# Designed miniproteins, single chains, continued (5): the designs that were tried, part 86

Each design is a single chain, and the fold is of that chain. pLDDT is the mean over its residues in the fold that is shown.

## One batch from the design tools (miniprotein)

Design m18979
Fold by ESMFold2-Fast:
Formats: sequence, structure tokens, C-alpha cells
Structure m18979 (fold): chain A 112 residues (1-112)
Amino acid sequence: DDILNEEAKLLDLAAERSYRAFQRLREEVEKRAEELGKEDPELGKRARDLLRRGQDNLDKAKTGDSATAKAAGDENDALAAAAPEELSDARKALLTGSAYNYFLADSLDLKA
């Protein structure tokens, strides 16, 4: 009981750290997307669209069960894999979002 409670707390802390890292990286990528959009408007738009979808998956995980959080993580992994090399920073943000989703899913499983 106490061990499972401590494991859940550690997963919640890992999720919180990953969430904050995603938000920081998202802000950095949004600033770069403005610069990229001056050279390639479609690439800048694509970067912003990827980050918006990434955030949507974090929001779904917050309001869902463990299965929903895991599925949201799988979607963020798929978004990261589909991102072009020019958007490597967006890929890093999406993978950080995926980590948040998986840590949250594991925490919810331990609490069930």
C-alpha cells in the first residue's frame, strides 16, 4: 500500500516535470515557427499544428482514464515520428508530451 502510493507519487512528479518541459519546448518551437514561416509558411504552419495536436493529447490524458492517457501518448509518438527533420525541435516537444502521457497512464494504473 505505502510502496504503491510512493510509486504513484514519483510517476505524478515525472508527469509534472514532462508537462512543464513540453510547455517550455512548445514556447521555443512557436518562436522558431514564426521565423520558419517567413522562409516557408507551410513549414511554420505545420510546426504550430503539430504542437497544438500535442497539447490536445496532453489535455485528453488529463481528463481521461489510463487507457486514454496511453492512447494519447501513442498519438504524440506518431506525430513525432511523422515530423520532418526541419522540425526536430517540434519532435523533441512531442516526445516530451508522450512521456507525460505515459507517466500519467502508469500513475492512474497504480491508483486503480
Scores: mean pLDDT 86

Design m18980
Fold by ESMFold2-Fast:
Structure m18980 (fold): chain A 81 residues (1-81)
Amino acid sequence: MKLGKEDVTLVVESREQALALLDEIEKTIKLAYKNKIPIGFPTIVDREGKTILPSLFIDGSKEDAEKVLETIRKAKEELEK
């Protein structure tokens, strides 16, 4: 992974890295939501600059957590095609 500009942007070199990172983010979100901890994640892009996951912030609400988890699930499904 490489750091981007002034905002933290994660560049993944392979589809395998993207899937592994999305899995870890999903686990972290579920844990943070269970403990009502607000969390944020940087934008994830591939080597060509295509956005895999946009930057996201969860304030600990159920609605935010469910929406973000659905976004991650769709991103994983798209990468596995």
Scores: mean pLDDT 74

Design m18981
Fold by ESMFold2-Fast:
Structure m18981 (fold): chain A 119 residues (1-119)
Amino acid sequence: MKVEDYVVKILSAESNEELAKLVVKAYLNLSQAELNIVYEKVKPKLSKRKTEVFDLTFQAMSLMRYQQKTAEEAVEAALTTYLTKKEVSPSTQKTYKELLLKVLKPLEEQIQQAVPPKK
């Protein structure tokens, strides 16, 4: 699937869960340069809540890939960072945590293994 296909599908996502799943698939299948294009094209067109899910999913995957954090550790760290910069209610935070864990936990090993061994 090409960069343009991911942009269209992410923007057309009917739920926050579908959005998060598409972001994870883009992260696993695209280069960093292509991911930056997806980020720049998608973020300005998303609603506030979809932007929060998009940013949290990206941040959590980055922590899993580059810092070898578990899905649970990465989601907690991403949410903590958002609470310091954005007014997100505890109920919304719980909803985001449950959604992100549902999407990321089954793919935890795949996301972590996508990082090549350090030379």
Scores: mean pLDDT 77

Design m18982
Fold by ESMFold2-Fast:
Structure m18982 (fold): chain A 80 residues (1-80)
Amino acid sequence: MTLSAAELLQRAGERAGLPLSAEQARALADMVDHDPLALLGLSDAELAALMRRAGVPGVTVEAARRFKEALGELLESLFE
C-alpha cells in the first residue's frame, strides 16, 4: 500500500465534503493505530465524537456517516 492511513482519511474527508487537514487526518489515524478499518466498525455518533477529538470542528452524525461511506469505497478500491 502506497497511501498512509492519514492520506486515506484526507481523501475520504474530501470525497465526503468534510475536508481534513494533514494534522487532523494524522491525529485521527493515530487514534485508531493507523487501521482505517477500525473507523468503519464505529457507530456514526462514535465516529463523529472521535473526529471532533481529532480537531475536526462541527462534525455531525450525518457528516460522519458520509465520511464512513467515502472511506469504505476508498478501501474497497485499494483491496479490489
Scores: mean pLDDT 81

Design m18983
Fold by ESMFold2-Fast:
Structure m18983 (fold): chain A 76 residues (1-76)
Amino acid sequence: GGHGGALRGLVSTLRSSADGARKQGNTVMADGLQASADFGDDGLRREKTSDGLRQALGDTIRRTADALRQAADEEA
């Protein structure tokens, strides 16, 4: 529940998406999504408060957006 549940769901989705990207040969996207998932998973283990989990969720979303931008720039 709450921000912890949302962050856990995001981490699961990011790991699945990274695996899919890797199977398609998109290593830049796979590595970026994997790193974002690892960051979110660290936040889940480290943070014990709702505010801490909310911040970790927001930071994980921002890292994911950065990874997607970097992958898009590689296609230019």
Scores: mean pLDDT 83

Design m18984
Fold by ESMFold2-Fast:
Structure m18984 (fold): chain A 76 residues (1-76)
Amino acid sequence: VTSSTDMKLFLEIKEELIKEGFSSPMATALADMVVDAYVYLGVPVEKALEIAKRAGKESKDVSEAVRRAGEEARKL
């Protein structure tokens, strides 16, 4: 995250993921992925967040979740 706007978005998404039941490490990694997809790929935040939530629920570890979510976001 390279700007104040990106940092604010990251923190809001991380908090939403924690509220959804994800662990802090998982929520942090998925929030980074959502911000990256929004900033660099132009994916709508809500769409990227849904992809992240699905990947997090289906994956057994953080690395798998981030990879899966990133691959899915790039298809859009």
Scores: mean pLDDT 80

Design m18985
Fold by ESMFold2-Fast:
Structure m18985 (fold): chain A 94 residues (1-94)
Amino acid sequence: SMEKFMEEVANQIRDALLAGDYDKAGGLAMGMAVMIASIEDEEERQKALDTMVRSLNRRSDELDRQGQTDVGRRLRDIARDIEVTVKSLVEMKK
């Protein structure tokens, strides 16, 4: 499913950040933002965006609980960047 795919990408972004591979994390985040912005149906697009943001924030909370607060913060920043990028790409289509 799309939701399962987003959970898998959220894991890859988390793992890239834990490895210090910020280019990989940023590339995956941008790819997800572009893919989500390409969803034509507004309700399905919003659902996909909400799923991605929740998946990243959930992992951020887990990292905070483990004392990895810097990586957790970076995941929250990436979740916010995806949301902003999706909204910007959608507005550019109008």
Scores: mean pLDDT 89

Design m18986
Fold by ESMFold2-Fast:
Structure m18986 (fold): chain A 70 residues (1-70)
Amino acid sequence: MEEFLKEQIEQLNKLKETLKDPEGQKAVDKMIEALKNKDVEAVQKYQDELFEILSKLSPEERKKILEALS
């Protein structure tokens, strides 16, 4: 379980590094905190916020994020 959480946090940190948008970075930080606290409702809320931010990005920005997570 700790290994799974570590992998999730590492993926989110990679996403944060590729996001140049401060609001996106805040959403990632909140999601990491929620994961560490095992707050499933907060994780879902911040995941939805992050998804909305990502959906507003240009196709080029989304491509860079996908490449960084691969």
Scores: mean pLDDT 73

Design m18987
Fold by ESMFold2-Fast:
Parts: C-alpha cells; structure tokens; sequence
Structure m18987 (fold): chain A 71 residues (1-71)
C-alpha cells in the first residue's frame, strides 16, 4: 500500500534500513499495479545495499525490472 511505502521511506531516511526493507517488501507484495510493485522492489534493493546484502539487493532489482521492464 502507499501508506506502507511511505513508512518505508521514513524509516530509510532515519537510517533504519532493516525496518525500511521489511516495509518495502510488504509494499511490493501488496502492490496492485506494475509501477507500484517496481517502485517498492527498487526501494527494497536500495535498503538491502545499505545493509551490505548485495546478493539480496540484486534479486530485488531484478524483481523491479520484471515488474516494470520500462525501468
């Protein structure tokens, strides 16, 4: 949902990357359109990069690309 994505952005801005990643993953799972799903997967990837989880971030970025190939 938009509210869960917004929560993720706030948590990310606060440096709470683990909590942000959880929120973005929920937002991606709840997304009802390709653009919202891709946006949430991209944000998840960025949070995972901040946590040093590079392989998981790469998988999140691939999910974003598959959700909206125009990205």
Amino acid sequence: SEAVFALGERLYAEGRYEDAAVAFHIAAAEAKDPRSAARAWLALGRALERLGKHDEAARAYEQARQADPSL
Scores: mean pLDDT 87

Design m18988
Fold by ESMFold2-Fast:
Structure m18988 (fold): chain A 100 residues (1-100)
Amino acid sequence: MEDLLNELKERIKSGKLSPEEAQELARRFKEAGIDPETFKNLILETLKEIAPKLSEDEMVQRVRAALILAEALRKEGIITDEEYEKFKNELMKIFQEYKK
């Protein structure tokens, strides 16, 4: 569990996450029985932590990685379409808050 959460945090910090890698992580999270709110909170807190240190382009890349992961979680049935839209809106709010 802790190793999976740490890998997620590092992927978001780097912005390096393909759809295939996100799908594999989502599958592993589903198998581990990790609560969806734990993923959402970890992603949002990680983005808030690093945002002041990133350029706009770097922030776009990290938000994109988070959205790729959210889509993978939706495809694995870990989150609903409504939860996905809510999470996407929270990510966009963080991006806009730290854009300037």
Scores: mean pLDDT 78

Design m18989
Fold by ESMFold2-Fast:
Structure m18989 (fold): chain A 75 residues (1-75)
Amino acid sequence: SKIATVTVIPNGDGTATLRIVIDGKTYEVTVPLTSGDIVSIKRAVEEALRSLGLEVLRITPLNMGGSVFRVEVRE
């Protein structure tokens, strides 16, 4: 498994831009996010990583604001 760092940036239009750092590369993915609750954010993280061909195994919040996550992934 690998570790990705994911930052969630809500766009205010029912989407969020997720900045994903994995293996020294940075990716930006836009996904639907209509609510700022943790369940909706986790779904958005899973959707973004799945679009990159990555299976999400674990999501851990790194800040109290719920905007930065450590995500364990498998290819």
Scores: mean pLDDT 82

Design m18990
Fold by ESMFold2-Fast:
Structure m18990 (fold): chain A 61 residues (1-61)
Amino acid sequence: MSEEEIGELLSEISREAEEKGWSNEEVAKRIEERLGVKLSEEDLKLSLNDLLLRAYLQLMS
């Protein structure tokens, strides 16, 4: 998956989270379902933007 595709998917998840009022747990589950990345319980305590950045960095490593 390209950096552009990852960015687009994370942007889509971010928009849906804002519109639907998703918790970070719900966002993390959606990231796992779409991108295959597991986020830690510590990551769930971050802001939405920091959570998305963590997912992006984990996918790029």
Scores: mean pLDDT 80

Design m18991
Fold by ESMFold2-Fast:
Structure m18991 (fold): chain A 58 residues (1-58)
Amino acid sequence: DIEKKLKEAIEIGEQLAELAKKKKPGEHTLTAEEQELVAKAKELDAKHGEEIVEYLEK
């Protein structure tokens, strides 16, 4: 359960990193795809962030 949530968090982070690398020099605005991923990351953190951190620190 917690492992699945951690995997989802990692996958979101990896996708955001890939999208950041595809940006043109000087382009700092979040794309619609990046905004969707950030929203998913924030929701995951709000609901399960503390549980994930406790799992990793155990």
Scores: mean pLDDT 73

Design m18992
Fold by ESMFold2-Fast:
Structure m18992 (fold): chain A 68 residues (1-68)
Amino acid sequence: GQADADVALARAAVASGVPVPLPEDRKKLTREIAEKLREIGDALQRYIDALRAGDKEAAEKALKELGG
């Protein structure tokens, strides 16, 4: 399965002297990515709402949140 393939790849990387994250570190990274995606989703929603309202200033602010 995918998990077995990931474990085999990690073992090969360790054998080659390449640093690999521990499973706990991978879980933490996945959570951080999910949180950032949520923030992007909220900014995108604000951008859509601003466009629907014709609010140019709110739309520009939301675009900066998406692009920065």
Scores: mean pLDDT 68

Design m18993
Fold by ESMFold2-Fast:
Structure m18993 (fold): chain A 65 residues (1-65)
Amino acid sequence: SELEKYKKEMEEIKEEAKKSPYNEELNAKILQRLAEVLSKIATVADKATVHEAQQMVLEVHKYLS
């Protein structure tokens, strides 16, 4: 399903964020990809699943801050 594909994409973004030293260009690309995936999840998922995706976004931000 598209939702499972997007969830996998978010996990991949999270792993990239964990491994990347602070780099303004790479961080901008990671955040852009994350926003795109969250937007796609919001178009196909129920409210509870969107909430789970938002929690993943917060985790990724923690690695980039």
Scores: mean pLDDT 77

Design m18994
Fold by ESMFold2-Fast:
Structure m18994 (fold): chain A 80 residues (1-80)
Amino acid sequence: SMAKAEQAKKDAENDAESALEAAEKAKELKSVEIATAGVISAIGAWQTGKISGDPEAEKKGEELAKKALKAAMEALKEAE
């Protein structure tokens, strides 16, 4: 249905933006908890992008997932 397709696209865009913000915050604060939340959000954005069928949203989600993971690894090194 059009309503589901439009909602999936909006969710993918919102999740991708939230994941990017979480990744940057994790790097800035060097917080394991925030870094973990960032990774979860990025994976969510990636998954929502795939469900939307929008190749741009899917690509953005994948890039954000990689960025969030890198931020999480840096936060873990700093915290330990």
Scores: mean pLDDT 67

Design m18995
Fold by ESMFold2-Fast:
Structure m18995 (fold): chain A 76 residues (1-76)
Amino acid sequence: SDFEEMAKKLKAALDELRARLDSLSKDEIAGVIAYLDGLIAMLRAQKAANPDYAAVYDEAIAALEATKAELRARLA
């Protein structure tokens, strides 16, 4: 389905971000964290509007939160 293809694209984009992580400055990493915070907030709102797909949104949110935690560890 279109949603499953979008979820695959999101995973690919996160994997690509991780691959490029060593080339990012601390300021760029902070900017990416802020962007991910916005995406997480949007996905939480979409989950509330689409409860039948809650499990898929939870997986996407968990992946973004894990990526954010990895980015925050690199700022410390």
Scores: mean pLDDT 79

Design m18996
Fold by ESMFold2-Fast:
Structure m18996 (fold): chain A 85 residues (1-85)
Amino acid sequence: SRQKIAELRELIGKAAGAALAGDYESAVKYGEEAYKLAKELVEQGVLPEKVAEYAKKMKEAAAAGDAKETLKYSGEAVQALMDSL
């Protein structure tokens, strides 16, 4: 749904913002929530699988404490999301 797409975009942004601030605990939390929601929307046929793949890579980068990779995959996830609309 449109509301869940907006929520996913917000969660991806929160994960990226937390990583930029060096708050990897929050980056992982928001990344996990983003991945869960992305998987739900992919399973419902709303979004392509690559959005969930990039959200997964984003949360894994955050868990590794890698701000650069977290930002890279957050951008890829948002781009894949926008390309699907």
Scores: mean pLDDT 88

Design m18997
Fold by ESMFold2-Fast:
Structure m18997 (fold): chain A 74 residues (1-74)
Amino acid sequence: SNLDFVEEKLKDYEIKEPESEEDKKKFEELKELLKRAGVPEHLIEKLSSYILDKYPNASLEELIEAASKLIEGK
């Protein structure tokens, strides 16, 4: 599945805790959106951390689009 692909891609990724208040808010909002999209609980935090780390200057909308592309697959 697309989620199995995401899990394999992220298996060696270490979760980075957001340090700024703005990044913490983006992290929590991204987690809520992934939860609504049906992403498993154990992948939500890891995927949210990965996307924020990969796109540190992205808006919440851009982060959501990146997450959607990963969970939908190609």
Scores: mean pLDDT 77

Design m18998
Fold by ESMFold2-Fast:
Structure m18998 (fold): chain A 97 residues (1-97)
Amino acid sequence: ARVRVVAEKRTAPEQAPAVVDEFVERIQEALDEVQKKSGKTVNVASLRIEVDEASGRVTVTLELEQESMSEALEAAEHIAKALTDADRVRVEVLPTE
């Protein structure tokens, strides 16, 4: 089962690199915490960070793959909660193809 976490933050263009660093750190910490707390391995299918320098928009897209949908959603929800500093965070269920 696959789920996607998308987090977005708008900032001044000159602050975008700092936001990228913060998101990377939060995601790494959240992944470690999910694995320690749940006792389950989290499989990261993809991690993508996009910066729109003109608008100062930073978008992080993280895709997780787990054997069960409940495990994938649990991990994604925990990571989404860790990204509380983002302006917008959403969790999406993806078709397994």
Scores: mean pLDDT 78

Design m18999
Fold by ESMFold2-Fast:
Structure m18999 (fold): chain A 86 residues (1-86)
Amino acid sequence: SDLTKEDAKKVAELLKVLYEDVIKPRLTPEQEEIEKLFLEAIKYLEEGKLKEAAELFRKAAKLAEEKGDKVLASIFRQLAEYVESI
């Protein structure tokens, strides 16, 4: 629905702020794959592809957990859950 697409775009806008203020400053070269997954998920949100975006956030969360970044992993898990609730 148009409402669902509008919500997805608003989430993508908020996630761009989260990327600049929280995610990007924390990323190391070894976390480039996490950055790629996160940016790809934002692109899918802008396209209204909620299920695909949520799946990418889950993959990013798992990779962040494996690299020992529990805060980033928690953020991505919460984002996947939120996107699935839209």
Scores: mean pLDDT 80

Design m19000
Fold by ESMFold2-Fast:
Structure m19000 (fold): chain A 79 residues (1-79)
Amino acid sequence: SPLMEQVKRLLEEILELFKEYLANRSDKAKVDALNARITELLEELGELAAQMSPAEQEQFFALMKELLERIKEEYEKAK
């Protein structure tokens, strides 16, 4: 669905911002900007989640699990 395509795009944007955060943790100005942008994307995800069908909610849960595993992988690479 178009809604789930938007969700996937937002989750990919969040992952890329998180990678940028890990690469730039000592740059306070950049960290502050990244935190603000991630907050905006999370708020947009919340609005989309409120519109989801039960089938889309199941897909969203699976995508969130995948995102968490990818975030863990990026965190391990940044050690």
Scores: mean pLDDT 86

Design m19001
Fold by ESMFold2-Fast:
Structure m19001 (fold): chain A 76 residues (1-76)
Amino acid sequence: DRAAIREQLAAFRARVAAVVAKHPDPELARALAAASEAVAEMLLAGAAEEEIRARNEAELARLAPRVEALRARLAA
């Protein structure tokens, strides 16, 4: 259901925006926005759910080191 997927994507975008708003890191903010938009483009282009999931996992794995670095800085 495209409507359900769009709703989940909107909720994800809202959560990302809320996190970015509290902890403004311009590099991470741009990377998160780019990852979200890449997934959104696949969804709007009608890509298979398997491809969307694979892309989302790849983007999260790519961003994990940056998220961990920010977490370490905030814990200092």
Scores: mean pLDDT 72

Design m19002
Fold by ESMFold2-Fast:
Structure m19002 (fold): chain A 58 residues (1-58)
Amino acid sequence: GRVDAEAIAAGDVERAGRSLQEATGLTPEQAFRVARELSAMPPEDARKAAEGLSDAEP
């Protein structure tokens, strides 16, 4: 699945966590932890990280 890079870049941890759970199959706790880490990055880095998670070989 695709990670919601826009939610991550915007610092919307709840939306990003939900997107990560859908895209990666992580547990809610793990997905929200990752979303929080990514939202603490500069927006450009957060978007690149989200794209990397989506494009890291289907």
Scores: mean pLDDT 72

Design m19003
Fold by ESMFold2-Fast:
Structure m19003 (fold): chain A 100 residues (1-100)
Amino acid sequence: SAALLEELRALAEEALANEEAHKRELRELIEKATDLPEEERRDLEEAIETLDTITDESTRKQGALSIRALALRLAARLGDEAARREVAALEAFEARLRAA
């Protein structure tokens, strides 16, 4: 369980370090998602904007990780096979955290 928490912290720090790239990717995916419901589109755009308002580092790391997860899930929905594999890996990691 200590190793899983350390892995989670590393993932969150990596997400924060790549925050701008993941925000840009999510915005591009929203534009490509022609079948995305308007409410889901607004929720995703609000998630990006909310991240920019966070000044607390720990909360911002969690927000950045959330944006990365949203981008991966939307890319997977749009047929990105690499993103689908990354979502599966993330879900497996979440299952390991729950089992620990």
Scores: mean pLDDT 83

Design m19004
Fold by ESMFold2-Fast:
Structure m19004 (fold): chain A 69 residues (1-69)
Amino acid sequence: KLEEIKKFAEEAARKYGEELGLSPETIDRAVELAKKVAEANPDITKEQAESTARVIARALGELEARRAA
């Protein structure tokens, strides 16, 4: 269960990060954070894991852009 959810979170973070055009470093960070959130929340659904991964990827991208400004 947890491994499947972690894989789902990783795939969602990577795919969405690539769609947003994030740097490879930011995508890797989004993947790591999404997996950590899944590990911390063992009852999380695949749907919630995917949603959380997308939010993380977007948030990290926005923070990176603001720091560059």
Scores: mean pLDDT 77

Design m19005
Fold by ESMFold2-Fast:
Structure m19005 (fold): chain A 94 residues (1-94)
Amino acid sequence: MPSHEELLELLEIALGTVVQELRERGAPEALLDEIRRLGRELVEAARKSKVSAEEVFEIVKRIGETLRKNENASAEEQARAVIALLRELIEEVR
């Protein structure tokens, strides 16, 4: 089983991958900056809450599902959907 710090690193990698994919699709930099900011807040909330591996995997799964549901949308719409999800996840983890 990964350590708590390794789980947080996996979450950071997943969030970084989302930002990179949305940037490559042409999402506005302002929305990418908001995702980076919210991603940092989510990681810090997860660190304080000592989230389990199962909780981290569920977070990553929900991010992936949000991108999949919006796969035919514009990069801007996908970025806005991710922002909305990250805000929800931060509230749930806190």
Scores: mean pLDDT 84

Design m19006
Fold by ESMFold2-Fast:
Structure m19006 (fold): chain A 54 residues (1-54)
Amino acid sequence: SPTPSQVKQYQKDFKKQVDLSVKQLDLAVKTSTGGDSPQNRQQMDQIQKQMDSI
């Protein structure tokens, strides 16, 4: 069974994933309405790498 510390870490990781997903969605909306840009692609890539590290 996971320890209380492990459960707390999982909760932190989940919240971080949710926050990153919201930010990624905001960038996707911006790209759709304002056109695709290298800056938006770089930010999306950074967010994806951060999510992949969780």
Scores: mean pLDDT 80

Design m19007
Fold by ESMFold2-Fast:
Structure m19007 (fold): chain A 77 residues (1-77)
Amino acid sequence: ARAEAVARAAERLGAALRARGYSDELIERALARFRAELDSLTPEPERWQEYLDARVDGLLSLLDSLSRAEIEEWLAA
């Protein structure tokens, strides 16, 4: 179901961010943004698992490419 897939994606994202050494505060902000994005998503994806897998990988790639200042700007937007 959607709720279980979202919970697993959030857990995977949080674990990956902890492994990268991000602060708990930054991880909580990133997870809150991720959940808000999914709640506001239109149109809804037809295949939630495929979307969530790709989105988590995309977010990790994005964050790995950004400086700390750019991450702060992204989270504030």
Scores: mean pLDDT 79

Design m19008
Fold by ESMFold2-Fast:
Structure m19008 (fold): chain A 74 residues (1-74)
Amino acid sequence: MTELSFVALSAGEAVAQMAQMAKELGFPVHVLVRRNGEVVLDKTFPDVEALIQDGLRLVEEGKLVEGDEITVSR
């Protein structure tokens, strides 16, 4: 299993970085988001379009923020 992790520098950058890491690993990918050690998102994405669309929605809703710890795995 290959896994990549990062800390979101901004909400918008988080979506772009998740998409880039997911493309490097290959789809489908599993995305895990932690805030203060608690899991706030746990979801599998079949392709980059689904990842970007849902990611942007989460940013718009304030559910993905700066400082979130994001792990992308296959």
Scores: mean pLDDT 80

Design m19009
Fold by ESMFold2-Fast:
Structure m19009 (fold): chain A 90 residues (1-90)
Amino acid sequence: MLEKLKEEFEKLKEEAKKLLEEAQQAIKNGDYDKADALLKQVEKIIEELRKLADFYKGLKRYDLAKEIEKVIEEFKKQIEQLKEQKKKQE
């Protein structure tokens, strides 16, 4: 169980990172609709990460929940930064 959850966490992190890189590229290319769609996909991954963190809290694994919450905050900051960059270029 825990090993599969760790694999899921790593998979979600990798997917979000790729989507954020693609969103940054879309902004650079002036493809703002594509960037918005990609950022929405990252927000979906954040929802999945939050669900995973809540599951770990239920198991009283607050250490692992905190690690996931830190990653969520990092992704939220990156989304905010990219949205600000888009507004300045748009």
Scores: mean pLDDT 85

Design m19010
Fold by ESMFold2-Fast:
Structure m19010 (fold): chain A 80 residues (1-80)
Amino acid sequence: MRPVRLELLDDRPLRVGETFRVKALIDGKPVEGELRVLRIEPDGTIEAELTLANGARYRVRLRPVPEDGGRTFEGEAEPL
């Protein structure tokens, strides 16, 4: 598993089945991508598929960062 931090670039709340623009920090490098939300758990944990601008794809499990009001998420990424 790789650590990942994501920042939502869209001003809308996350919803299952929707795709969101993100800025990802993975492997120590910021890169833009898209997050497709697969599942949101009652505790706010998110399971999603992340596709980066360079074509890399990951399955991610994310938790909201409280300081950013639901805009920033941290967790782990597994390559697809």
Scores: mean pLDDT 79

Design m19011
Fold by ESMFold2-Fast:
Structure m19011 (fold): chain A 101 residues (1-101)
Amino acid sequence: PVPNIGNMDLLKQALRGVLDDARRNSRTPAAQATVDAAAEAYDLLLAGDVDGALAALKKTVSDDDAQKLVDIMVDILNGGNKGVSDFAAALQAVVDKAENA
């Protein structure tokens, strides 16, 4: 858990940490591809490219799941009500779907 009010660099580091942890814990090619797509989307969002982030995620996940992940990351990066734990939970749900498809 990271405070949503002050240090944007801390939030950015925490989101990267979630992605790095998910990648280390991914054992299947489908899970790894899903986390890699989420990491690419995150880098695109840091550059201000929301459309590119959605396109990157849609390569591996459904349109609805891609939109949900982007919306959570955008909300966190804009200092909204979503936390790093919301992103971690959403990413894990999408990875679990990829592994069980």
Scores: mean pLDDT 82

Design m19012
Fold by ESMFold2-Fast:
Structure m19012 (fold): chain A 59 residues (1-59)
Amino acid sequence: PAALVAAAAARLTEAGVAAARAVPVAQAVVDNYTARSAAGEATDADFDRAVRLAAHALA
């Protein structure tokens, strides 16, 4: 969903990831989370962890 992408991108940007990189990375994280959540295999905690790991790796 667009709102989750925007929220993830904002967190990545706050961590120091360039805005141009943050949006594609946020989209990939949301796409993976959405697919796994639809399968019943991901929680909101998994989403938060994925965003934090991406921010740490790319900041």
Scores: mean pLDDT 78

Design m19013
Fold by ESMFold2-Fast:
Structure m19013 (fold): chain A 69 residues (1-69)
Amino acid sequence: MDAAAAVQAYGDRVLEELRKAGVPEEDIERIRALYDQAVASAQAGDFITAQKYLAEAERLAREALERVK
């Protein structure tokens, strides 16, 4: 699997878990946009930028989960 495909699959999995946890769609859309940016960066070969977007998506996902618990 190429790096962009791996990032896409990982992001899809995280977003599905957030939906099951009851995170609002507005927060899910924001996190999805960050995963989309990570995928685009990976497709361009900019793995440093892709890692930055992945880290930000992970941070927002944790914050969203904390708010719904």
Scores: mean pLDDT 82

Design m19014
Fold by ESMFold2-Fast:
Structure m19014 (fold): chain A 62 residues (1-62)
Amino acid sequence: SAADAAREAGLAGAAGDAEAAREGTLKWGSPHHAEAAYRATLAGDAGAAGVAAAGNMSKGGG
């Protein structure tokens, strides 16, 4: 369904955001902080992706 596709896309985006947060933190911090940022971002973005998928059902773009 469109909702399932949006959820899958949102979860893929969450993984990308988590990797970006890890890379950014690693440039300015330690690997320990980078892994913490990765985990926190993935958890937060997964929740946001779920909400976005639910909200995006009625108008299948933007």
Scores: mean pLDDT 60

